# Designed miniproteins, single chains, continued (5): the designs that were tried, part 17

Each design is a single chain, and the fold is of that chain. pLDDT is the mean over its residues in the fold that is shown.

## One batch from the design tools (miniprotein)

Design m16560
Fold by ESMFold2-Fast:
Structure m16560 (fold): chain A 93 residues (1-93)
Amino acid sequence: FSPEGTAQLRRDLPDALAGARGAIEKARELVKQKTKESLYEAGIVTVAAMILAVGARWLAEQVGDEDGLREANELITEARKIGKEVDKEMEKL
């Protein structure tokens, strides 16, 4: 990577992490509502959170940000956990 490319990735990482955090929080709120409509939306938002968290992990790996890598892995784990919770709640409906 060029120095310019690495600098851009360092700027993009906080935004990707913030996006993943926001999506996880929204998915959590939607799961708490326990309606078919809210669970469907929670599933979509959880997929978005996973995409953002995986992207953030890749960005952190490219720039050598150990804190960002740890946070991205935690967000991936949380998104997987929410996805399983959505599936369980959908089975109850």
Scores: mean pLDDT 84

Design m16561
Fold by ESMFold2-Fast:
Structure m16561 (fold): chain A 96 residues (1-96)
Amino acid sequence: MEELREEFIRLLGEKSLELAEEAAEKMSVEDLLRAAEIAGIDLEPPAADTPEERLRFLLRLQIAAARKVRESEDKDAAFDKFAEMNAFLSKLLGIK
């Protein structure tokens, strides 16, 4: 988990980590799986329905989506999916 948090901060920043921790406490496994579908990222579901495993899934999802934007030949399409996923997450948290 610590290495995953460090990688997340390097790609997305400390404020994004705070939001991910809040999301992991408030969001269901079903909401997290929906976010992965929106991003077009195929990830194994959280191992348990706990805040720690939901956070692990969220950090992996955000890192995978950010890397997909950086590595994609069609960066605009990849960024649109990343933005759509984060808009969905923000809406569930009540953030504009």
Scores: mean pLDDT 78

Design m16562
Fold by ESMFold2-Fast:
Structure m16562 (fold): chain A 82 residues (1-82)
Amino acid sequence: MGRETAERGLRMGQEGALKAKTNEGSMSGGSGALAGAVGLVLSTKGDEEGARRVGEMGYRLGQAGLAGSVDAEKGKELAEKV
């Protein structure tokens, strides 16, 4: 399900970028959003595996951005939950 994974990566990346309280968190989230967008393009071209891989990367980058925007304890808990 490459498209679905890319959509998750894009949304998590956007959330991380928008909610990050640090420049590093915003950059991580923004990179995640870009990765998710690339994944959607790959899915549109029929590369479901590429979309899934890039979407997963975007999701992780978005999570890192989110972790930077909250307390260290809350960020770690959120990352472990995913």
Scores: mean pLDDT 74

Design m16563
Fold by ESMFold2-Fast:
Structure m16563 (fold): chain A 88 residues (1-88)
Amino acid sequence: SQLELNQKLIELAKDPDNAEKIFKIAVDRLVQRGMPKKTAEKLAKKYVDQMQNGQSPGGISSDHLRNGDVQGAVSALEVYRAGKEVLE
């Protein structure tokens, strides 16, 4: 379920090694999309930190799209995808 996935992603991100893997994957993907590296690092760090503090970036991405924040939405989505990839 979505609730079980969100809980697994939060627990995964609490491990610093997994948080670093998620961050690196998300930054690489955002840079490949044409986002400047410093902006990608700032936004990826923001959403990894939010995940560590109990918020799934999947939900955050949807909210950003609704409010017209495309960079925030894309960054939250790539952090969510990276988290799922690290979960395998």
Scores: mean pLDDT 79

Design m16564
Fold by ESMFold2-Fast:
Structure m16564 (fold): chain A 108 residues (1-108)
Amino acid sequence: MSPLEAAVEALRQAKRLAEEALRAHKRGDYKSARLHLRLAAGYLRSARDAALTLVASGVKLPEEVRRLAEETKRIAEELSKSPDPEVAEEARRTAEEAQRVIDVVDYS
């Protein structure tokens, strides 16, 4: 997979997992919500690494990279308000990882 394809696919998986975390949270399944947030953060880190490789190669990042990271960040920020402190903490970390992807786009 090319670095661009890897970055976009990782961001799509991160967003999907954040949406799954929100659905689990709404059902009171805080354990699944935490797991999905942690997996989303992992995909955001992979996307950031791929994005940095693209920028180092002189490739301009497409707007979809920023959009997917911003959408994932918004979901994570909603979950950071959770009454469960462990969900809130995982959500805060996931939002921080999403912001790191946005920063690569803004400074590329």
Scores: mean pLDDT 89

Design m16565
Fold by ESMFold2-Fast:
Structure m16565 (fold): chain A 79 residues (1-79)
Amino acid sequence: MLSQAATDRLLADSGLTFRTEAAEQIFKAILYEWMMEGKDPLSFTDAQIRERLRDFGVFLSDEQFATAIAELRELGLIF
């Protein structure tokens, strides 16, 4: 099981920059699914991402989620 602190360190080491905190939090959820479930990070469903965000105590509105997903697609981090 990955702790949020371990995910935060991994993200910092990657050198990635996000425009919104929501995009950073979604990317952390995608990293968790990839590391724990072995799923293709480009094929995660919105429902799976939202479930992991809830596990981390992160609750985003539909608008915040949609904006952050669009940002991650622009960065080429999701498909």
Scores: mean pLDDT 68

Design m16566
Fold by ESMFold2-Fast:
Structure m16566 (fold): chain A 107 residues (1-107)
Amino acid sequence: MSLTEILEAYLKEVEDLEKRLKDAPEETLAMERMLLFEKTRSQLSITGRYGLGLALSVEAGDLELAERYAKLLSKGPKEEQEEVLEYWKKVLSPELYEKIKEILEKV
């Protein structure tokens, strides 16, 4: 299953969960969100996890950490690297996406 399919399924499940539990206690919603996150995390490849680390590091402005994640991502399968980039192009702001590409081109 592609990174895009895994993350789109996660987003849909989060939206469905919020609709189902809209009147539930906050603790119940938090627990269900944690279980869904763990399920999704288990489905991500190592390459997919490095891609997430890269995007979060760039968003946080930690360029040193971002470069380290980019080096790890670059060692993964090319197909998985392309899936990560295609997904980020779709969901991230153009500015953040260009920053990620700039960092990847340097490694």
Scores: mean pLDDT 72

Design m16567
Fold by ESMFold2-Fast:
Structure m16567 (fold): chain A 60 residues (1-60)
Amino acid sequence: GLAEAEARGQRYAAIAAEHRPEADALEEELRAAGLSDMEINEQVSRWLAERIRAAVAAEA
């Protein structure tokens, strides 16, 4: 139901927030490597999504 979806959303946001410093470091590394803002955004978003999935899987 909605309560489960809201709890999941809050949980995903919390996991993303915990990994924000690592994501920021990755953005700087990719920028230094000469990637475009679009490419950086794609890679960082993919990396964060993977971290969220891994964290959720580890708690199952």
Scores: mean pLDDT 80

Design m16568
Fold by ESMFold2-Fast:
Structure m16568 (fold): chain A 82 residues (1-82)
Amino acid sequence: MELLEKAIEALEAGDLEKAIEYLRQLVLEVRGTPLEPLALEALVYASKALIYKKKGDEKKAEEARKKALEYLEELRRALEEE
């Protein structure tokens, strides 16, 4: 999924605003599927990362960013199931 790869790339680059934009689109694409909860959790944690970054809490921002990536990695694995 192109949106998934773009969201992961943006999170890896620390571009939280771009990541949130892609994650919002991804949530719409997976709506009504078993993948929706993983996409929603990734969006929640990416949003928390942006809030912490704006508050100057770099450690909490990075923890939240990593958590968002973990949910997207789970979603990627679910999509690669044979």
Scores: mean pLDDT 85

Design m16569
Fold by ESMFold2-Fast:
Formats: sequence, structure tokens, C-alpha cells
Structure m16569 (fold): chain A 74 residues (1-74)
Amino acid sequence: MLKSIKLSPEELEKVKKFIEELVEKRIKENLSTAEVRELITEWVKKEFPDFSEEEKEAMVIAIEAEIQILLKKL
């Protein structure tokens, strides 16, 4: 969960913007769950290179969960 990951306010805003953009892309391009996870994983590695592997995996899981919640509301 995003609340369990120690992010700065700036980092949290980047994550929120990425989630919004990826949800829109998922809908427009009919991306699979696997494709969405790959995009999240690549983005986290690029934006948070200094995070541990455990922190990166937690971030990927938290972002994926948030996207699934948003998609269910549509």
C-alpha cells in the first residue's frame, strides 16, 4: 500500500500522476494485466533506482492494486 512506503510528497505526486496516465492508457489500448505490471515495473526502476528490490516490489504491488481499484469504479 502506498501509505506503507516512505515516499516524499514530490515522489507521491509522481506516483499519482503515473497511475492516472496508466489507467487512461489501459482503457484506450486495452492492455492486459501483465502489460500493465511490466509498465509499472519499468517506471519504478527508472524513477526510484535507489530503492531496494523489496521497496521496488512493494511499490509495484501498491500501484497495481490502486489501478485495479480505479478500474472497478469505471
Scores: mean pLDDT 78

Design m16570
Fold by ESMFold2-Fast:
Structure m16570 (fold): chain A 114 residues (1-114)
Amino acid sequence: DAARLARIRALMRRIVDALRAHPYALPFLEDVDFELLPFAKDVIDDPLSIASIAERIDAGEIRTIDELEALVKQMFANYKKMNPEGSPVREAAEKLEAFASALLARARAEVAAL
């Protein structure tokens, strides 16, 4: 159903926009640059950011809230692998992930009501 898919895409875009606008979003806005951080390619296999997740939604590669949640969780997992406990980026990841989890849970409930 094209109408249902359009509603799900609108919800996913709203989540991504909310993440982008969050005070702790700065480290996650764009993909990790392997040229600037060459060690990162040995730690993460697939770089992810708010921008690359938004691009995948617009390309139709992400069609469900569960698929969006998996990519968002992988994005935060990548940054946690690259950044030690207690670092500012690690704290930003934990705060933004908690915020994202609340938005994703609400979106899942809205989709179930469609």
Scores: mean pLDDT 83

Design m16571
Fold by ESMFold2-Fast:
Structure m16571 (fold): chain A 75 residues (1-75)
Amino acid sequence: MKEEAIEALVAAGLSREEAERIVERAVALFKKAKEAGKFEEALAAAEAALAESTASEEEKAAARKVLEAAVKEAE
């Protein structure tokens, strides 16, 4: 889960330290959204932002793995 997201970000060109920070921050944001009762709204917004992103396909794939890891850890 988290490790797959970290490795996808590293493959997209980030350092491991940067990748770990991004994943941890995403998890924290989704946990906060869950506590506020906004988990489904946050997930829908993230999915929409990813679909509309003009980033490269490799960057989008990495972002999707981060989203999946953050959602799984926040549940």
Scores: mean pLDDT 78

Design m16572
Fold by ESMFold2-Fast:
Structure m16572 (fold): chain A 65 residues (1-65)
Amino acid sequence: SIKEKIEKLEKEIAELEKRLAALVDQYNTLSANKAPRDVLAQVAAEISATAKQIEELKKEIEKLK
């Protein structure tokens, strides 16, 4: 059913939002401790990719409404 599909997507979004928060915290900690540029760039790339996945899943929910 559409409702079950939306609920599954909402759970996936919640998990990704939790991951995004953890990655942002990791980035801020690494930045404060003067981590190498390549390490910061890698975490920043994961933040960007995770944020994009969240937006894409939200768009999928809108299509199912």
Scores: mean pLDDT 88

Design m16573
Fold by ESMFold2-Fast:
Structure m16573 (fold): chain A 92 residues (1-92)
Amino acid sequence: SHMEKFLEAVKKRIEEYAKEHPENKEKLQRFYDLLEKYMKESKSFLDALRKAVEELNPEKVKEFRQLVLDFFQGKISGEEFLDGLIKLMVGE
């Protein structure tokens, strides 16, 4: 499914980031667990992402909304979107 492919893409990006930044591994695992939980309850992967961001780091919701807008406006690629998402979750 599209949701399963999206979860796999997020997991792969988290694993790659955690190899370079092992100090963030626990935060990113918590993010992935929340995302997987909300994917079962949400209408779309973006709705699931929003819920995970709101629960894990509510102060970053505005930055997340801007990241989503930049992606839909074609200002950033899907890879840049995923990289930006990870940075928001680790507080960079």
Scores: mean pLDDT 83

Design m16574
Fold by ESMFold2-Fast:
Structure m16574 (fold): chain A 66 residues (1-66)
Amino acid sequence: MEGQEWTFRLTGTARDGREVVRTRTLTVTSADDVRRLLEDFQREAAAELGVAPEDVDVVGELTDVR
């Protein structure tokens, strides 16, 4: 089943102020799809920044809907 295509600008900020910014497009069929996207990005950003996932503040901004 095709859902709506959402494009997010994801920002992960570490306690020291360093940021990771990524743009992700996701076919959204349920709220669980968005939750999973944010959880996966938090882990990726934490690995990139060299910190624990819980030390990364994640903000998702919806930038486009198709």
Scores: mean pLDDT 80

Design m16575
Fold by ESMFold2-Fast:
Structure m16575 (fold): chain A 88 residues (1-88)
Amino acid sequence: SEEEELKARLDAMLDRLLAQHPDIKPAVEAVRKFAEKGYLPYIVTLEGLPLDLQIQIAENILEGDKGTPEGIVNLFLTLSYLKSLYEK
């Protein structure tokens, strides 16, 4: 199914990130949780981005998940960016 294909792409991307940057495991878990909330198609757009942006976006999702005021603002901006990539 399309959902299974998107999930496989997400898992492959996150495994690659963890192999290169094991320290970002909490951010990777926040990304997985966020994808499960219905944002999977937006999150897979990360696959086409440079590694440094993938990490920054994962960290922004983690800070938003923690509920800090700055993290929530950065999460909103991150979502707007990913949505713009998805809707092109």
Scores: mean pLDDT 82

Design m16576
Fold by ESMFold2-Fast:
Structure m16576 (fold): chain A 90 residues (1-90)
Amino acid sequence: SLLERALELARRAVELARESGDPLAQRAAELALQTAEDALAGRVNRFDAEVALGLIRIVLAILKRTGASDLALEAARLAEEAVRLVLEAL
């Protein structure tokens, strides 16, 4: 299912963000994980997921601009994809 895939991607994003040591990547990954978990529990609406996606995209743009590590960039990319899948499932 889309939500199971979103949860797997969000968990992977958290692992990569922790390895990167980048606090913005960690925040984006944690937000994606919370959004995916809340979606599975029926506690997220479309607006909340869209806000989460917007915030993660801002983080990804900052990481690209500031020359963040490949691990941090990949974590933010997986976080974005996880929340996209949540929105597709809603």
Scores: mean pLDDT 92

Design m16577
Fold by ESMFold2-Fast:
Structure m16577 (fold): chain A 63 residues (1-63)
Amino acid sequence: MSAEEISEAVKEADRMIKEGASEEEVIEYLQEKMGISRATAEKVVRLLKEGRGDGAGALLALS
């Protein structure tokens, strides 16, 4: 995955959360877009809810 794709996925997921999307919708988006496991997507969503976008991006880069 490119750094640009990771950045865009993190921004979109964060925006979805702020717009009131369910955790399931965000998890499904991340799995479809990035090809990551559900467990990784759940951790990314948790980090974004805690305002840790950098941590979410790092997890996606390692996946």
Scores: mean pLDDT 81

Design m16578
Fold by ESMFold2-Fast:
Structure m16578 (fold): chain A 85 residues (1-85)
Amino acid sequence: SMEKQRLISRAIGYTLRAVGAILDGDAEEAVEAALKAGELFAEAGEEEDGIRFLERLKKLVEEELGDEEAVERIEEAIEELREKK
């Protein structure tokens, strides 16, 4: 459906925003964008894609920012997506 495609497009947009925030050194914005991306993937029924994108973002946050709290928040979002599939 067009609604599903719109949700997926927005989820990808937030994933890209999270990457930009990581490059900017903004852990809080990175987490907020990552969590919104996960939520939109879940709404689209694409939990597996959401998990894959969030796993990549978690690794980038860990490697680039070293922010353990941010890593834990993204891991919690991944666990929520795993429960919904």
Scores: mean pLDDT 87

Design m16579
Fold by ESMFold2-Fast:
Structure m16579 (fold): chain A 67 residues (1-67)
Amino acid sequence: SSSEESKKGQELAGKGLKAYNDGNYKEAAELFEKASDYFEKSHKLGNVSSGPSSDGLRKFSDGYKKL
């Protein structure tokens, strides 16, 4: 369901934020990319109101991949 996909995205975003706070920026970027994928799935299933913007998380991930 869209709520289930949103929950998975939130869990991954939380792990990404922890990695970021621990200084593990590459791991944070990978986790935020996975979170954005789940938020995009949630959006396609009709849930557009939960969690951070998938675009924001994906841009963050892409920025670190360019390094």
Scores: mean pLDDT 70

Design m16580
Fold by ESMFold2-Fast:
Structure m16580 (fold): chain A 73 residues (1-73)
Amino acid sequence: MSKEELDKQTELSVELIDLSVQRVVARKEGAEPEVLREIDIKILEVSAKLNELAGHHKSAEKNREELKKLKEE
């Protein structure tokens, strides 16, 4: 909503796009499960921040719960 919030949302959106591309490339190249998990963790962290900024608090909480489950492994 504010200029600062919009700038941060743009930065996080670009990061999410980059991570999504990395995930597709990693899967195509047959990367180790650990590499895919690290990318998924980063995607969830960025998604949680984006959802929080957008006011989607329940979606952000769900992303944090999924992040915790991935880190348990």
Scores: mean pLDDT 80

Design m16581
Fold by ESMFold2-Fast:
Structure m16581 (fold): chain A 90 residues (1-90)
Amino acid sequence: SPLDRLKYDLELQKELAEKAEKWAKKNMSPEQYKEIKELLEEMIRLWEEAVEKAEKSSEEEAEKLYEETLKKLKEIEDKIGELIMKAVKE
């Protein structure tokens, strides 16, 4: 179901965010680390909000929430990727 997918993706994203934060703490400046940490926290917050709304929603509404969440997440993921590439090149 869309709800089960959202719950699965939330747990997976939490694990990936913890790994990304640890990598950033080791490999980035304190300023870059803070920026990545804030973006990762925003990303997890969006997934948590989507799960909460989906639990109260129909299957069709949950599917739409999943699609809208992925669109917002892409913007955050693009920002995270840019910061990582900048840190690796510098």
Scores: mean pLDDT 82

Design m16582
Fold by ESMFold2-Fast:
Structure m16582 (fold): chain A 85 residues (1-85)
Amino acid sequence: SGKEALEEAKRKALEAEEAVKEGKAMEAARKAKEALEYAMKALEDPELALEAIGQAIRAIGLALEAALIAEKQGDKEAAEFALSI
């Protein structure tokens, strides 16, 4: 359901935020991608559209943070993955 997808988007975003805090660029990028995928699924429910858009924006921001961490660490694979989100 859209509500379950929205809750998963929030959970994955929290996991991505923790990975960002720990400097784990690839993990942060993977979790940000999962958060975006769940947010996009929640967007299919018109009653959740505004919250789903908010979570999608949050996920994109986390992907950008993951890319910046990866670039600082010289992790080209993680940077390319994060920028592909």
Scores: mean pLDDT 88

Design m16583
Fold by ESMFold2-Fast:
Structure m16583 (fold): chain A 76 residues (1-76)
Amino acid sequence: SMLERKARALELAAQNSRLLADGYREKAEELYRQSEGPDGEALRKQADVLLERAKTLEKQAEDSEARAKKLREEAA
């Protein structure tokens, strides 16, 4: 059904958002480790920005997953 296809598309979008968020978290962790050096404050700020980006993508993934669940319930 159209609802099932839309739900699947949202599930895929959520998966992609989670993968991108994981990448940003990994980069942030690397920058936090490097922040113990002479450029610590600037690196921490960059890491904080990446962490906030990851949180935004995780929230978008949760919203997409919730919408997909509702569409699957409507298709049943």
Scores: mean pLDDT 89

Design m16584
Fold by ESMFold2-Fast:
Structure m16584 (fold): chain A 86 residues (1-86)
Amino acid sequence: MTPPAEAVELAERALAAEKAGDFAEALRYAAEAFELYLRAAGHEVLAREEEGDTVVLTVEVDGVRFRLTLTATPSGVEEEAERLAP
């Protein structure tokens, strides 16, 4: 599937903000881009939690839940995926 243009634009804005050293802005754009990518792929975004340097997305894929954690660091936005128990 071709990524949504809106998600691509948000990802590009996240990279630009990261390059400029604005990690909080980069984190927000990256989180929004991921949410759009997941929804476009037919996945359900159940929750979005934002706290300081971290955004946590809870996603459901075919009845299996995943926690996606995006963290702003001095080297950029880090991404971690964790499968939640059924």
Scores: mean pLDDT 75

Design m16585
Fold by ESMFold2-Fast:
Structure m16585 (fold): chain A 67 residues (1-67)
Amino acid sequence: SSKEEIAREILKRIHPTSRALQVLAKKLGISVMTLYRLAYELGVLIDGRPSDLVVELVKKLLDELLS
């Protein structure tokens, strides 16, 4: 789906955290489990550390890709 393609593009551009994936899932309207699957398929490691810096980057990338 187009939402999964947007998610793949964002995942390629960030060092994702679990919190960033939850924010991305809510904004795109897809499950967080779908994002974990896409990250696995792309070979992207999920950072378990609590960090909000990546969340702000995800918001900016979503604004650019959904505009």
Scores: mean pLDDT 76

Design m16586
Fold by ESMFold2-Fast:
Structure m16586 (fold): chain A 80 residues (1-80)
Amino acid sequence: MKPSLEEVLERLREIAEQLPKELKEEVLTLIDHLEEVLKKLSEEEQREAMIAFLKQMIEFLKEVNPELAKKVEELLKELE
């Protein structure tokens, strides 16, 4: 089953909680901004915005924590 966007946001927050404090606060702020953007978009645009965000997050996390990057890659595969 494909996860809902709310479930994806929850799992992203759980992944962010595993980061060092400074990076955690920054990533959680980005997730909060994404949630506000999603509220202004149609259902189809919300999915595209989420996929784009996940791709950017994977690129960032590969440099910082490759294991967490793999968890985000799994989320992306479930949405595609």
Scores: mean pLDDT 81

Design m16587
Fold by ESMFold2-Fast:
Structure m16587 (fold): chain A 81 residues (1-81)
Amino acid sequence: KEETKEKLEELIEKVKKAKTKEELFEIFKEALDLAVENGVISVEEYVGRLLRAIGMLIDGASLEELKKEAVEELEEIIERV
């Protein structure tokens, strides 16, 4: 539980430092993978969050908008750990 929280906090910092949309998406997916594997979120929530991120990418959301959304979602997930 504590180890999962620490890893998620590290991934939030990586999201904040991401230089491209592709890098940010990879980090965000890694964080969601960790959360579902550790039972912090359901499979349905994992799919929903991933689809939302993909939708934002397709719609041309800026790197800054994607970072803001990713940080907010991951901070919400950490509160559940």
Scores: mean pLDDT 84

Design m16588
Fold by ESMFold2-Fast:
Structure m16588 (fold): chain A 76 residues (1-76)
Amino acid sequence: ASAERVARIAEAGAKAHESMGETDAANLFKQAADLLRAGAPVEEALRVLMQGLNKLSDAAREAVIRAIQAEADRLA
């Protein structure tokens, strides 16, 4: 279930970026989730996520962290 859990966390990141109006970063997180669900290596998905994170403002970074925490808590 690790790939599914990581994919859900990536989807939470995508939603956070969409709420901040950062469509390009949101699309990168969606691509990472899609790669994981398609069976791609976690390392490949992490590279896509790192590109998304590099585009974050401080406010957007905080929103992503909160979304990830909320999704992780929901899955616990």
Scores: mean pLDDT 70

Design m16589
Fold by ESMFold2-Fast:
Structure m16589 (fold): chain A 91 residues (1-91)
Amino acid sequence: MAEELKKAYEEGYKEGEEIVKTKGVEEGLKEAIKLMLEASKDPENHLLLASRGLGIADAVMDADPERSREIASRITGSVLLSIGDLLDKEL
């Protein structure tokens, strides 16, 4: 349900803030990517895992937008940016 997806996103955002605070923006992006890969393997939980991953990615991007975009562009920028664009257009 939309409420569970929103909660997963908010929990992901908080986790992303802690990862950036303790390990830095690169480790935050790695965790977001890891959750997206896990989502692709788990059709039963894929939306919850993807929402949590998006939350982490947004927290990392908010903490250091320039550094996060540089890392994302070199590794998976097209995937992360297209997901972000969909959220902005559908919200």
Scores: mean pLDDT 74

Design m16590
Fold by ESMFold2-Fast:
Order: structure tokens, then C-alpha cells, then sequence
Structure m16590 (fold): chain A 77 residues (1-77)
């Protein structure tokens, strides 16, 4: 269902944010942090498309992951 898809995307967002926060704490360079974010966003888009979510909705939810990850980086820096 769409609700289950959203829950999975929220879980992916949490995983991405946790990886980003750990990378920041370890002093990883910004390009590695960006790659973690890109991988999370890409996995979210692929998952949503496989579940039959429209490109528009998939992009919207993937953007939420991206925004949350960037906000976490900014707060940690």
C-alpha cells in the first residue's frame, strides 16, 4: 500500500540520516557524505517505482529524504 511505501521510505530516511551523522562524527569528507545522501535518495526512488508509485510522488518522497539528510549535516557542522 501507499502507507506501507511511505513507512519504508521513512525508514530509509532514518538509515541515511544515521549514516550521515556517523560519517560527520568520524570526520569523513563532504564528498563522501554527499554520496551517502545520493545513495539513500536513489534507493528510495527505485523502491517506490517498483511498488508502482508515480514518478511525481516518488520524486516528492525522495526529496523529503534529501532535505532531512542535508538538514542533519548542516546541524552537525
Amino acid sequence: SMEEAKKRIEDLAKETIEKVMEAVKQGKPLDEIRKIIEEGVNKAKEFLKKMGVSDEEAAKWAQEIYDKALEAVEKAL
Scores: mean pLDDT 76

Design m16591
Fold by ESMFold2-Fast:
Structure m16591 (fold): chain A 120 residues (1-120)
Amino acid sequence: EKIKEEIKKAVDELKGKISQLLLYIRFLASQSDPETAAELNKLIDEAESRIFKLLKEIYEAIDNGDYETAKKAVEELLKVIRDLVEKAKSLFPGHKERLDQLLKEIEETVKKILELLDKA
């Protein structure tokens, strides 16, 4: 059970970093023209829905000791986030550096989670 607590703590950290990324992209949408803001908000809403489902799957898999399912869900979560960041970068080229920094912090936390799952 000690490893489960360490993994859950790392997933909580990941959830926090994802929330920061989503807030930053929503901030960029608020500073945009109405058409760009509408497109970006739709993109965020679709990504957020999928992120919520994957996070729920990760927590449930960890609680059940199903670390293989948790690993697959974490990898799929990272793919969703990378796709969102690339689309945001295409719409906001002046903000690429900050978006890349936020993605890097998420990728480092994901790597930590995957290493913990491999030890479980």
Scores: mean pLDDT 87

Design m16592
Fold by ESMFold2-Fast:
Structure m16592 (fold): chain A 92 residues (1-92)
Amino acid sequence: PAPLYRPNELLREVLESVGLTAETYTEAEIFLGILEYLYKKGLYSKGEDKTLVDLSGTPLEELTGVKEIKLTDFTPLADMIRRNTTLVAPPP
């Protein structure tokens, strides 16, 4: 089975805003929930570069420590998930 992670309070609020109300998730489920949040909030750039996402004034700015990310580089989101979750079950 894939390892399960428990998000911290702020990340949990982001996930709950897109209908994810469980206590634990796989890393992939958290990542997909964040992508759904970006879409639901309309954070994608309306300019020429559609890969640019503005996090300013959202909980994701506080969680990642950055005001914007590029969808061509998910490293800031992956690092944020690792820093803001607790491993619940070790891998088998």
Scores: mean pLDDT 77

Design m16593
Fold by ESMFold2-Fast:
Formats: structure tokens, sequence, C-alpha cells
Structure m16593 (fold): chain A 61 residues (1-61)
């Protein structure tokens, strides 16, 4: 399945993990960064997704 836009992906991930502990949320978001490194072929989209996820991780830590 093609990935949604960076904004849509971040919103979907936040909704999916909102009831998890901050530690579990960070672990999940880090796993998503690794997934995007392997599966997002567009380097600009990959960078945008990863930047959004890293910003969210920084807020949780």
Amino acid sequence: MPLPSPEELLAQLEEAIKDESPEAQVAFLRAMIRYLERHEPDPARRAAYIAGLEARIAELE
C-alpha cells in the first residue's frame, strides 16, 4: 500500500499510539523511521516523514 502524505502518516500514527505510554510511543515512532528508510523510495518524502517523526519523538522525550 502506498504511504499517505507525511502529515496524514503522522496523524494516523499519533491516533494509533495515543493510548500508549510515552516510552512505547517513542519505540513505535523509531520503528516507523526504520520502516521509512527501507520502504519510502522518494528521498524528499522520506526526509519529510522522518523529520516529522523525529520532532514528535523530541516532544515525548
Scores: mean pLDDT 75

